# Designed miniproteins, single chains, continued (2): the designs that were tried, part 51

Each design is a single chain, and the fold is of that chain. pLDDT is the mean over its residues in the fold that is shown.

## One batch from the design tools (miniprotein)

Design m5756
Fold by ESMFold2-Fast:
Structure m5756 (fold): chain A 67 residues (1-67)
Amino acid sequence: MSKEEWEKVIEYLRKLDPEREINSVEEAKEYVLEIFDATDLSEEAKEKVLKAFVEGVFLSIEAEEKE
């Protein structure tokens, strides 16, 4: 996952939860793990959750553009 992909995810998360004050890639990763209750999972499982979320965000953006 590139830094550019995470910057777009941060903007998406700010729209979802403006009160969370997500200002960095690290904060965005922690937030995603929290919303999926994945903080206690293995490192491999955490990576899968984060990757799936990034892919889901991009698919969601494309779907919203169809309106």
Scores: mean pLDDT 74

Design m5757
Fold by ESMFold2-Fast:
Structure m5757 (fold): chain A 87 residues (1-87)
Amino acid sequence: SALQERATKLVDSHSVESVLKALEKFREETGLKSARFDFYYLTARSYYELGDIDKAKEFLIGAVLSVYDATGEDGFEKLVELLKEFE
């Protein structure tokens, strides 16, 4: 889907570390309560800590899509701006 492609491009155009930091700050600032987001975010962080960058990116895409599902376009745009802050 177009959203899947947007999420993939965001994750691929930034470092895994920057995406993790942006998602953490997004959750902190917005108070996002989403079990789906938490699952994907924590799983991505765990793969990153294990050095599995490809799997970390896969689950980060899921976390980005969960931001959109929970908060819509406004939340997605906030995440994009936070990503620029951590580059």
Scores: mean pLDDT 87

Design m5758
Fold by ESMFold2-Fast:
Structure m5758 (fold): chain A 76 residues (1-76)
Amino acid sequence: EKEINDLFLAYARAREAAVQLARDPSAEDIRKKVLEYIKEKFDEETAERFQKLMDEVAARERARLESIRKKLQELS
């Protein structure tokens, strides 16, 4: 189904943008562009769900980077 493929691509781009934002706050423009694309292709409800997903992915990525930092300190 074309719709499933489009949704999968939107999901992949949203996750990528969230990870980039977690590493570099200046990447906020990428997040905004992805959300705009989702709103245009699907609907506002879907965009809201992806916004929450991106926020969760960014939070998890920040936590992961912090865990790696602590682990590296322990290995030193």
Scores: mean pLDDT 76

Design m5759
Fold by ESMFold2-Fast:
Structure m5759 (fold): chain A 86 residues (1-86)
Amino acid sequence: SKVEEILKYLPKEVSKEDVESFLDFIENTDATDDLGKIAEALKGAPAEVIAKVYLEILKGLVTAEELAKVESLPEEIRKKLLELLS
């Protein structure tokens, strides 16, 4: 499953339930606020990309602007975040 694929990139402290909740958030959130913009940018993203963004959120980066500056994230995701901020 996509949940199990994402868990391969995350520390053991992150549970399957945490990842399932994050995926539910991505699929069911509109791009109306910063969290919704992050959700919109991640719709259809590969498991590795979703895991990288989740790790940044766990570090306290919760705005689309902050995530758009993370150079380790794929350029396509950063571009989508910047477009949603415009």
Scores: mean pLDDT 76

Design m5760
Fold by ESMFold2-Fast:
Structure m5760 (fold): chain A 98 residues (1-98)
Amino acid sequence: MSDETLFNELLSLPDKALKHTVKPAVYKRLSKEYSDETIRKGIAYAALFNTFKKENPPRIKPGGTLVFANALDDETAFLVLKRAIELTKDKSDEEILK
């Protein structure tokens, strides 16, 4: 799978799937500050640049569930995703893929 294909799949996550990709507590905190579209861009960026690859975490569901959904504690997951969102919220999809 190309990085572009993965990025586009993550950007197209349905709202209900977004809550399962990110821990519910983390999603609830992020949704108070950011739109679902902004959160999806942050998740896509974090996945592409392997922000969470330092651990071998358990996966909660096969295929479409990102490993960082349960890779980190809620506070660490929130901070990492918030950082990814802050790095990408003002960028176009093409700028993020570069």
Scores: mean pLDDT 60

Design m5761
Fold by ESMFold2-Fast:
Structure m5761 (fold): chain A 107 residues (1-107)
Amino acid sequence: MSPAQQAQLDADVNDAMRQISLSVTNLEVQKAKEKGASDEDIAKMKELGQAAADNRKAYLETGSVDAAKAYLDKSREYYELSKKLGLISDDDYQAAIAQLDAAKAKL
């Protein structure tokens, strides 16, 4: 692989991961409560969001493929929970999962 081809692959992976950035905010927590989410579901949402953020940070700092895979897997679990809680539309959920699967395939 040429240096230019490697740089393009790295850029494509980084852009895909940037687009799948997760941030668990107080607004998302409030929306979950309004949708009738349990304290257990809210705690799990925060746990998954934090795990995704930590692994994304590790990937961006080290280039670790294992961290990238962990980020994508935790992001998937977060979107599955968000769909269950009614926080995301079916169309947005399908788009997010397709993007995660495409990003993981590039690793």
Scores: mean pLDDT 74

Design m5762
Fold by ESMFold2-Fast:
Structure m5762 (fold): chain A 71 residues (1-71)
Amino acid sequence: SELELEIDIAMARIYGAVSPEDVPLEELERLMLKDLSEERVKEVIERLEEEGLIVEKDGERVLLGRKEREA
């Protein structure tokens, strides 16, 4: 799906440097902005929040890692 593809692209870039299970929302936004418009990034984040894939951990909004998304 389009949402999964956009997540996978962002996660692949993060995993190339560091392999976290959860991705800070700020980092996800920064990586997505390399390929996507600001408006499109906002739309993707809104959809991720609607699907419950963005949660707050220790006062920071994060995208849940794949392991938790499959639960």
Scores: mean pLDDT 64

Design m5763
Fold by ESMFold2-Fast:
Structure m5763 (fold): chain A 105 residues (1-105)
Amino acid sequence: MKEAARALLDAYVELLEELGRTDLAKKIRKNTTELIENSTPEEIEQLARGLAQGIARLVLENKYSEERIQALLDRLAAADPRAAQLFEDALRELREMEENAEKAK
């Protein structure tokens, strides 16, 4: 799980930098790296899930293309298959929540 959390952190920081949030990206990289090194395996798993949800929100809110999302998935899978799985799960959950909100109007 440490490798999955690191891969997700790298992706999250890169997206924040692309969105012009460079100072926030630097702060998150430092603080989250320290958390990954000093946390229990269970805490790291929760952290990885949180990072995946953060990435999923950023790509959906900023309307990233399906090609760009697929490229990110491929990159995460190359680093750790669990990182890609967590990101796919987060994307599915957020898309389903948005679809359910549309049906409730």
Scores: mean pLDDT 81

Design m5764
Fold by ESMFold2-Fast:
Structure m5764 (fold): chain A 87 residues (1-87)
Amino acid sequence: SALDLFRAALDQLEAEGVTDPRSVLGMAQLWLKEVAETHSPEEVRALLPEFLALVRETMARLGWSEEEIARALAELERVAARLIAER
């Protein structure tokens, strides 16, 4: 699934020693754009909660504060809403 590919990409970043939470956020934004291009708005909405949970967990492990994580997740939700509205 698209989420399995995203999880594998997160695991690969961790295995390569990538500790910058901005790398996770950048990859998450690219994944959202790709998924929005290949999935219906309803499918994107269905994937979003688990996707955001994976991003939250990864950023927390990389040392971002709860406030920083909350701001990043809010931005990803805004990006997703915009991408859905463009269809």
Scores: mean pLDDT 82

Design m5765
Fold by ESMFold2-Fast:
Structure m5765 (fold): chain A 80 residues (1-80)
Amino acid sequence: AAAEEAARLARAEELEPEAVARVEAGEVSEREAALEVLREAELERALKRVEALEELSKLPREEAIAAGKKKAAEFKAAEA
């Protein structure tokens, strides 16, 4: 489970440049790009707050990614 979780998050990190390119090409949503560019721990925390990510999907890509990272960092700080 932990190994699969780490592998999935590592895959998202590997796809970061491809995800950005796909957003530039209009192939994926800003929400999907924001998820793929978040750090492993931050991505996992952000996924637990789907409602926040739903709201972030309405923001411009740059703001959505930045806000997602801030939210994930806050969750990490609260848990640590």
Scores: mean pLDDT 56

Design m5766
Fold by ESMFold2-Fast:
Structure m5766 (fold): chain A 68 residues (1-68)
Amino acid sequence: SSDFPDVDESMVLMQLGIARATGTMSDEQIAQIRSLPLDDQKKVLSDFNKKELEEVKKKKEEEKKKKE
């Protein structure tokens, strides 16, 4: 018996919902991720977010070159 809902699961669902809304993931990809254990779902999302952060960082570096 837990007094609160699982925060980690709620965060995973929120991230998947955003990915669906932005078109970053298909409904089929989301369904596959949701079929995994929660720890594996968190890992897949972590790897995905890492890739997106690397792309944002690369874009910021090019903009810094333009400001000089």
Scores: mean pLDDT 70

Design m5767
Fold by ESMFold2-Fast:
Structure m5767 (fold): chain A 77 residues (1-77)
Amino acid sequence: SEAEKAHEEGLRAYAEGDLRTAADHFARAGELYAQQGKYEEAEKYYLRAVILYQELGDDAAAQAVAARARELLAPLR
């Protein structure tokens, strides 16, 4: 699936030391799992992306991904 592809691309980037590309791919995997209704998986990938953006010092990107995760994982209003 596209979510699995994003996961694999994230792992490859992480292994190569490209934390930005890894974070971007993990955020994408989270979005794709959320679109499938797999919210537990989506949360795990969003958290990985947030951690990597924080390691990069990109607080804006980390906050944006965290906000997206809260919006998608909140109870329906």
Scores: mean pLDDT 84

Design m5768
Fold by ESMFold2-Fast:
Structure m5768 (fold): chain A 92 residues (1-92)
Amino acid sequence: SERERRLRRALEELARAVAEARRAAEAGDEERARELGRKAEEAAEEVRRLAGERAEALLAAVDARVAAELAAERGDAELAAAYAARAEELAA
């Protein structure tokens, strides 16, 4: 229960950091992108410690979820839906 709460928090922090890092990179803010990238790496390491064998699938699911969010922000509904479906598949 506590482990599952910590894992959920780490996955949420990872998703936020990855999304913000990619937006910063797209805006040309390389320093902010690097800082957020470091935060994403710390969250990913926590996911690996907590999730064990499930870690790589969960990390891939976060990557797909963030890709869906960014595709939606760009107005690419079809690509957003495809990435969202992939994230659900990987998280199962």
Scores: mean pLDDT 87

Design m5769
Fold by ESMFold2-Fast:
Structure m5769 (fold): chain A 71 residues (1-71)
Amino acid sequence: EEVARALEGALEAAERGDYITASVMIHVALSLAEDPESEAVKHAREALQALNDGDVETAIEHLKRALEAAR
């Protein structure tokens, strides 16, 4: 559940406009993930890329998908 918890934190941070905390929490989730090819990790990577591109709506969508896959 530690990956899901980190992704929940990332989603909450992104939704409130705290993109630095969102990015940090995505990196935490990626570091805790045991399977780097899981759907949760793939969506977390896409969310991080979207945040780096300034596409917050896409980042939030991928974080929601990553969180559902991590549950």
Scores: mean pLDDT 82

Design m5770
Fold by ESMFold2-Fast:
Structure m5770 (fold): chain A 72 residues (1-72)
Amino acid sequence: SLGDQITQVLNQLLAQTDGDLDKILDAIRNSDLPTEIKLGVLGVLSYRALVHYHDYKLMEKFLKAFNELLDS
């Protein structure tokens, strides 16, 4: 399912970056991943930035990347 693919990609990116969310954002932007996977991962990371990390600037970065993909 799409949800399983999003979860798998997110877990791979978290492992590759040791949970460095800024590196994950750069990896997503520079990857050839399908747009629907990128949107799903960015949505989860926006939520985590707000709710778990209380990092509003990081949330804004993920939301900006999400909106840029929607506008493309």
Scores: mean pLDDT 81

Design m5771
Fold by ESMFold2-Fast:
Structure m5771 (fold): chain A 61 residues (1-61)
Amino acid sequence: SDAEIAERLELLRRVLRRWRERGTLSDEEREELQRAMDWLIRTLGVDAAERLFRRLVEEVE
């Protein structure tokens, strides 16, 4: 659903901002990132998930 996509994108934004601020991710944060990306790839396909991830990286800079 759109709500589930929005939830995963918000989780990814939070993790990416933490990475930007600290220059590193904890193991828990890496697992959260991996799970969210895996879900987006399964739901939207790899190309769409990659485009969204690149956009999020740009947003947190």
Scores: mean pLDDT 80

Design m5772
Fold by ESMFold2-Fast:
Structure m5772 (fold): chain A 106 residues (1-106)
Amino acid sequence: VAERIGVSKEELEKGKEIAQKYADSLPEDTPLLSTLSKEELEKWYKETSKEVVLGALSRDWLRDFADPESPRYTVAVGALGGLGVSEKASVIVGYAIRAIGLQIDE
């Protein structure tokens, strides 16, 4: 599956290690992104550091990757693979916000 998505096993494993590091660094009070409304998520994203946002997204991607039957499994593989290729947190966060279908209205 990972190879079919265009992500190498090496990139995926590197991305998983990076994602775990960011997830382990999350503040205990960090909300689950899946529990936030669109408005709450947009506000939280604007007020939260890119590192904390990446950690919350990484936690969700690792969870979704653990369940191949998840409708988000393919997104999780792509996001983790992206982390393995690029360690620029702000770029990865921007990609992830777009991938989950959020529109940031002005």
Scores: mean pLDDT 65

Design m5773
Fold by ESMFold2-Fast:
Structure m5773 (fold): chain A 85 residues (1-85)
Amino acid sequence: SIQELLERTFELIREAEEAVKAGDFERALRLVDEATELILEVQKQAQKQNDKKALNQAHVAQLRVDRVRYQTLAPNQDSQRLVDF
């Protein structure tokens, strides 16, 4: 199901976030690459079913993937970052 794909996607992202904290950037990138493939599958299935909730969850997953990728480029990510509007 779409929800099972999303659960697997978020599991991979969580593992990637822990890999970044451990300094294992190779593992983190591999995990988010796998998560990205699952996000594309979720988007395809959710679009076919007009599942707006699943599309929104896939968007959140993509933002977390992007964060992990960013952190592999700047590995000293021990400081909090705030976005001001």
Scores: mean pLDDT 80

Design m5774
Fold by ESMFold2-Fast:
Structure m5774 (fold): chain A 59 residues (1-59)
Amino acid sequence: GVSPFLSLPDEERVAAVIEVLRSMGLDPTDEARTRSFLETMLPEEDLDALLARVLERAA
């Protein structure tokens, strides 16, 4: 189905990404893993900006 993250505001989307990564046993401060996750789930987003926000908020 369509990614649930596409329907959320940016701030809630950042929080949802962090929650999903942590629920999978992944470290959201791991740039390479977080980037790979975002590329899979959000193919048409500004991934660099979103990645930076996820890394900042999770640190």
Scores: mean pLDDT 70

Design m5775
Fold by ESMFold2-Fast:
Structure m5775 (fold): chain A 65 residues (1-65)
Amino acid sequence: SLEDEIQSLVDKAIEEFKARGEEEKAEYLKQMRETLLKNFPKLSEAEQKKVLDEVKEEIDRLLAE
């Protein structure tokens, strides 16, 4: 499903993110967010919000430590 594909990308990004230095984290997450939006141009407004909310929650969680 679309949700499963998005979750796989998020999980992969988190794993790669953990391997990077602190200074690179914010830029990496920004690029990941932009990549998700680019790869799913047919997302409805509601689906787009759900994806962005999920990415934002992961960003906030990782940055908060």
Scores: mean pLDDT 65

Design m5776
Fold by ESMFold2-Fast:
Structure m5776 (fold): chain A 97 residues (1-97)
Amino acid sequence: MKPSIEEVIESLERLIEVLKKEKEELKKLIEEGKLSKEEAKAAVEHAKKLREKLEEEVEKLLKEEKDKEKAEKLKKLYEEALKELEEIIKLLEEAVK
């Protein structure tokens, strides 16, 4: 079943909030030396898979969406989610060096 653009927008808004919280907790764990290299590597793999899945899903929806306002909102939220994911990946990769 194909999700509606409105459902994907709501999911992206929730994802962005989750990613921002995870990023803050991750920074704290890195500063305190509590993040294991094994956990960091697993988290990088997970985040990269999530990024790929998100890109594929959003690209399909943007190609089919006729409402420009909804398409622009989806694109903006997608770009925000990607920025948070890329920052998390960078933090995790730095932690395993």
Scores: mean pLDDT 81

Design m5777
Fold by ESMFold2-Fast:
Order: sequence, then structure tokens, then C-alpha cells
Structure m5777 (fold): chain A 70 residues (1-70)
Amino acid sequence: VEEVIEKARELIKKAEESTDNKEKVKLIQQGAKAIREALDLARTPEEVAAVREQFEALNKVVAEMAKELR
């Protein structure tokens, strides 16, 4: 489960740093999938908190993209 959370974190960071809009969308989708998998595997409050933190980070990247679409 920690491995899946770490993978989600890496994908979200890559999405933030990506300059290619198409690649950024791909990384956001992959990050969302990893978060979903991590949530399904989470068994402890600490693991749930870690997944929630990554979900909030992904929402921030999505909000920045939405701002650029204007």
C-alpha cells in the first residue's frame, strides 16, 4: 500500500512539473488511478490520511489546469 501511495505522489509531482499539456493530463489520470488503488488497499487511519493528502495535491494540479483553460 505504501508503494502505491508513493507512486501516486511521484505521478502528481511529474504532472506539476510537466510543461506538455497532453502529458500533464495523462499523469493526472495515472495519479487518480493510483490514488483509487491506494484507497482500496488502505487499512489504517495513517494510510487513509496519506491517500487524502495525495488526493488534495491532485485537486490542486487539476485546479491549475482549469485556470489555464480560460
Scores: mean pLDDT 75

Design m5778
Fold by ESMFold2-Fast:
Structure m5778 (fold): chain A 61 residues (1-61)
Amino acid sequence: MSDEEVADTIVRIFRGVAPRLSREEQLAVREDIVRSMESQGFDPDLIERTRRELERIVEEN
């Protein structure tokens, strides 16, 4: 699986679980995802794109 496919999977999972989480839990999970991607050496542009998608999901829920 490519890094982009992993990122897409993460966003899809987050979108599915976010409605079951509090806003505070959604923000914490978002921070953990971004930190994990940084520690695993994902491309900075991909991390930024993923962060923005997760932020939109939090704002919509």
Scores: mean pLDDT 83

Design m5779
Fold by ESMFold2-Fast:
Structure m5779 (fold): chain A 104 residues (1-104)
Amino acid sequence: AQKEIEKVKEEGKKKIEEIQQDLEDWMKQNPEAKEAYERWKKAEEEAKSSTPEEGEKLLQELKEEMDESQLAGYFLAKGQELGAESQIKIVEEETKKKIQEIKS
């Protein structure tokens, strides 16, 4: 049982590392998109620590400063990160299920 559980955990970890590596490689190939996404994430974090009114203003000002290319880059990078997060969650749940089946 323990050896089987360890193999399942290692396989899941390897799949997660591959997903993370694919995301890192995509960001390196798309540095402008990465920068646009990081700029937006910083503004979102600042907005969350502000009043709702000030937070909305910060995000609106950023939208007005970003050109169409930067906005497109933001959406592409955000999509890649959300896709990777979703794939990781699937791997984590599949790993948990397999471990539970071995323990049963």
Scores: mean pLDDT 83

Design m5780
Fold by ESMFold2-Fast:
Structure m5780 (fold): chain A 88 residues (1-88)
Amino acid sequence: MSVEEIVRETARKLGMSEEGIELLVESVKELPKELQEELAEVLELLNRGDYEGAEEKLKEIIEKHKDNPEAVGLAEYLLRLVEALKEA
């Protein structure tokens, strides 16, 4: 599956609004290919219900891409989303 397809499928499965899904897809498309692939791994973990694995991978992305504010911001947003899902 393409990164876009993984993002749409995962976000829809998590109950995100259509507007939220489109915003997330557009944000991901503006990222470097390497980061898109790393985010696809995070979304695959979320699809499996591996919230702990997703959190750890997102923390790695933040550390690795600390010089990219857009990458850090998106990863931090997804971390908050994963934390909320773990409490549900």
Scores: mean pLDDT 76

Design m5781
Fold by ESMFold2-Fast:
Structure m5781 (fold): chain A 71 residues (1-71)
Amino acid sequence: DLEARIRAAIASLEPRARSSSTRETNEELFRELLRTVFEASDEEIDEILENRSNVEKTAALLEELYRRRLA
């Protein structure tokens, strides 16, 4: 379920985890997810991560990548 994966990835970027190492690991996993599953470029990944505090914008960018992947 890609939508569940997207929601989980966005949630993992939220600044609510107490462990900084856990947060950094989740960011690395999210970068790898974007590269391997969505075939996102480094530029697109950087844009998503720069906007991680804006969940709505991040979701919109991920939905666009998802549509491109399905097309």
Scores: mean pLDDT 63

Design m5782
Fold by ESMFold2-Fast:
Structure m5782 (fold): chain A 95 residues (1-95)
Amino acid sequence: MKVIEVETDGDADEVIAALQKAFEEARKLPPGEKVLLKIRATHPAGDSFVALFEVSEDGRVWARVYGPVPAGTTREERDAFADKAYEEELKRLEE
């Protein structure tokens, strides 16, 4: 398993671009690996996300996205939410 962290402006296009870049990084990993992605908003008003990527034996990547947090929360709270979701998935993957 591998952890990948990226930062975005929080705009939808930036989030998609970050997911695409992380997907490209994930597909470079050995087949059978599971990748946990943290997407952190660099803009104060942006949303942070956590995504789980699974690299299949055929090199395909499956993704599940967690978040976003509700609007109106602080950046620190959004980051904490993403970190919590990440920790929960990490614990599940490692049993």
Scores: mean pLDDT 64

Design m5783
Fold by ESMFold2-Fast:
Structure m5783 (fold): chain A 74 residues (1-74)
Amino acid sequence: MSFEEVLELLREEMERRGVPEEVIEEAVKIFKEAHEKGLSIEEALRIVYDWALERGDGLTAEAVLRTMSRVKAE
């Protein structure tokens, strides 16, 4: 998957769980910044996951885990 495809997937998973738009924008910014720093898609998603957990945001955390599951190579 491309970075843009994974970003759209993450957004869709968050929207499906009813995450507010402002939180979705923050998660997307964190994901983009991690990618711009040269991190892999999996590493960037992990950063968003850790951010969500630190905030007590279970909906965003679940969205990230689902996104990771869909992009994970076996």
Scores: mean pLDDT 85

Design m5784
Fold by ESMFold2-Fast:
Order: C-alpha cells, then structure tokens, then sequence
Structure m5784 (fold): chain A 95 residues (1-95)
C-alpha cells in the first residue's frame, strides 16, 4: 500500500513534466517541425497511459483490492520507466 502511494506521487510528478514538454513541443509542431510532431504524439499517448494507470491504482486502493494493487504496482513501475526515457528524449530534443 505505501509503495503504491509513493509510485502514484512519482507518476503524478512525471505527468506534470510531460504536460510541460507537450506545451513546448506544440509550439515547434505548429512551426512545421516533423520530429516535434512525432514526439508530441508519443508524449500525449504516454501521458494518457500514465494518468489512466494512476486512476486505476487509486481506485484499487479505495476498494482495498490487494491483488489488483500488486498487479498495478508492476505496471506503474514499468510505465514510470518508459515515461522517464521519453522525457529524457524530449528534453534532449528541446535543449
């Protein structure tokens, strides 16, 4: 339970960073930058996936569904890692 709550907080922080990068990429994509358009699509998909998983985890915690919390913990850890890699790619592109 405590580990799941910590992962939710980390995922929420990454979601905020993804939202910031999306705003920057939207400006470049509007200027006709094809790489920015590609990254924008990937970041939007990742943000949606991450938010969905956070919602699912919060719901599982409220229902006291320990098995679902354990399963979602593994999924959220994997999703956090993917989000961190994508953020790194977007930050390198925008540097």
Amino acid sequence: MEKAKELIKKAEELAKRLEELIKQLEVKAAQGDEEAKKLLSELRFQLSSLKGLIDAMENAIKLNDQKMVENLTLQLEAQIKEAEELIKQAEAYLA
Scores: mean pLDDT 88

Design m5785
Fold by ESMFold2-Fast:
Structure m5785 (fold): chain A 95 residues (1-95)
Amino acid sequence: SIDDLLKEVDKLIKEIEEFLKNLDNLSQDEQLKIAKKLLDRGGELLTRITKLMQTASPEEQKQLITASLRLQSSIAELLSKVYKIHYGVASMMVV
């Protein structure tokens, strides 16, 4: 359901926030391993949001878009902190 997906998005965002808060207590290898798993889950959730958008009501679409933007913001912070990829408001991420 959409409610279950929104809860999974909120859970992942909180896990990313907690991971980033604890980043300095982790080895580089542990950081990369955990970040990879978080990024994979983020990608799966973004794909599920995109698919549900096609059949969602206007109100549900608003909730899904908001969740997508929040998740993308958390992923950008994760990429910046772990991989040192700088994401600027005026430019796309460049590796």
Scores: mean pLDDT 82

Design m5786
Fold by ESMFold2-Fast:
Structure m5786 (fold): chain A 95 residues (1-95)
Amino acid sequence: SPLEEMEKIVEETEKKIQELAEKAVEALKNGDTDTMIKYMQEMRKVYDDALDEITRLAEEHNVPLSEYSRAIGRLRSSYDTALRSVTQKKPVPKV
């Protein structure tokens, strides 16, 4: 099913974005802003590539936007959350 394939793309992309965000946060904690920026750029690329793949699947299988808009929304939400985790300069101390 094209919708099942889209869900797999979303889940795999969410994991990749989360891993890259964690690496960016670690780089920032170590004062390595260049490495942080590199991982943020990789996050953006992973996000853009996933959007393109979902759009391509939708066009190939004639899936209307109303059906795959949820997948796009999930990707956007995951990317926005990951960006916020990196741009918060002070991670909350885990007590």
Scores: mean pLDDT 82

Design m5787
Fold by ESMFold2-Fast:
Structure m5787 (fold): chain A 80 residues (1-80)
Amino acid sequence: MKKEEEEAKKTEKRISDATSQANKSIMDDFSKVKESKEKVEKEIKKGIETGEKYPSVKERLEESVKEAKEAFEKAVEEAA
C-alpha cells in the first residue's frame, strides 16, 4: 500500500513535469514538437504500466495520462 501510493505520486510528478517541460519547449520552438512528443509519450507509457501493475491506483494514473495528453495537444495547437 505505501509503495503503491509512493510509486503513483512519483509517476504523476514525472508525467506532469515532462508534459510541462515539453509544452514550454514547443511554445519556445515549434521545431522541437517531435522530440517533445516522444518524451511525453515515454512517460505516459510508464504511467500506464504502473497503473497495470498497481490496480488500486490505475484509475488515478489513467486520469493523469488523459490530462497530460489533453494539455500536450492543446499546447501543440496553440504553438502551431
Scores: mean pLDDT 79

Design m5788
Fold by ESMFold2-Fast:
Structure m5788 (fold): chain A 83 residues (1-83)
Amino acid sequence: SELTEEEAREALREFRDHLEEFRARASPSAFASAVALVEALTGIADPRALTDEQIEEGARRAAEAARNEEKAKELLERARAAR
């Protein structure tokens, strides 16, 4: 299923609002990777500093990336099926 902008927004908001829980549950490398992904989507290095507007923009970028990946996958599968 395609990641929706609303699902991405909820995920980013949950990560920001429950950052200490994610830090406690995740390995240091997994947590660092999640922070790096959020920074790539929002431009903000500290997830605690994320505004709702930045979360909304990050969610749009995440949903767009997911759509592009799914479309690329569909195209490749169709090309393979034609051969």
Scores: mean pLDDT 77

Design m5789
Fold by ESMFold2-Fast:
Structure m5789 (fold): chain A 106 residues (1-106)
Amino acid sequence: SEKEELKKKMDTLLKQIAAAVTEAIERDPNATEEDVVRAKELIQRLKKLVDEIYENGTEEQRKKALETLEEALARIQALVDEGKSIDEIFAVLEETIRKLEEILKS
């Protein structure tokens, strides 16, 4: 179904975002165990919001969530490729979480 295909796309984007964040931490010589924990917590919050929008949202909310995840992946990947700090990547994750919370409230 179209809804099942959308779920696969969302899950793939979430996995790619998590992988990019992990790569950023592994490449950052100043990354701490606290940064690893924070990354895991932010990714878990992101996944929970996406799952909520997928299960209980409207078609418009699901489309906006997909677009928000695609934008987040592109931004995070660019920051990783440029060797930017983990703090800049966390800022993108937190902004993405805020956008998804706004979509859920609309």
Scores: mean pLDDT 88

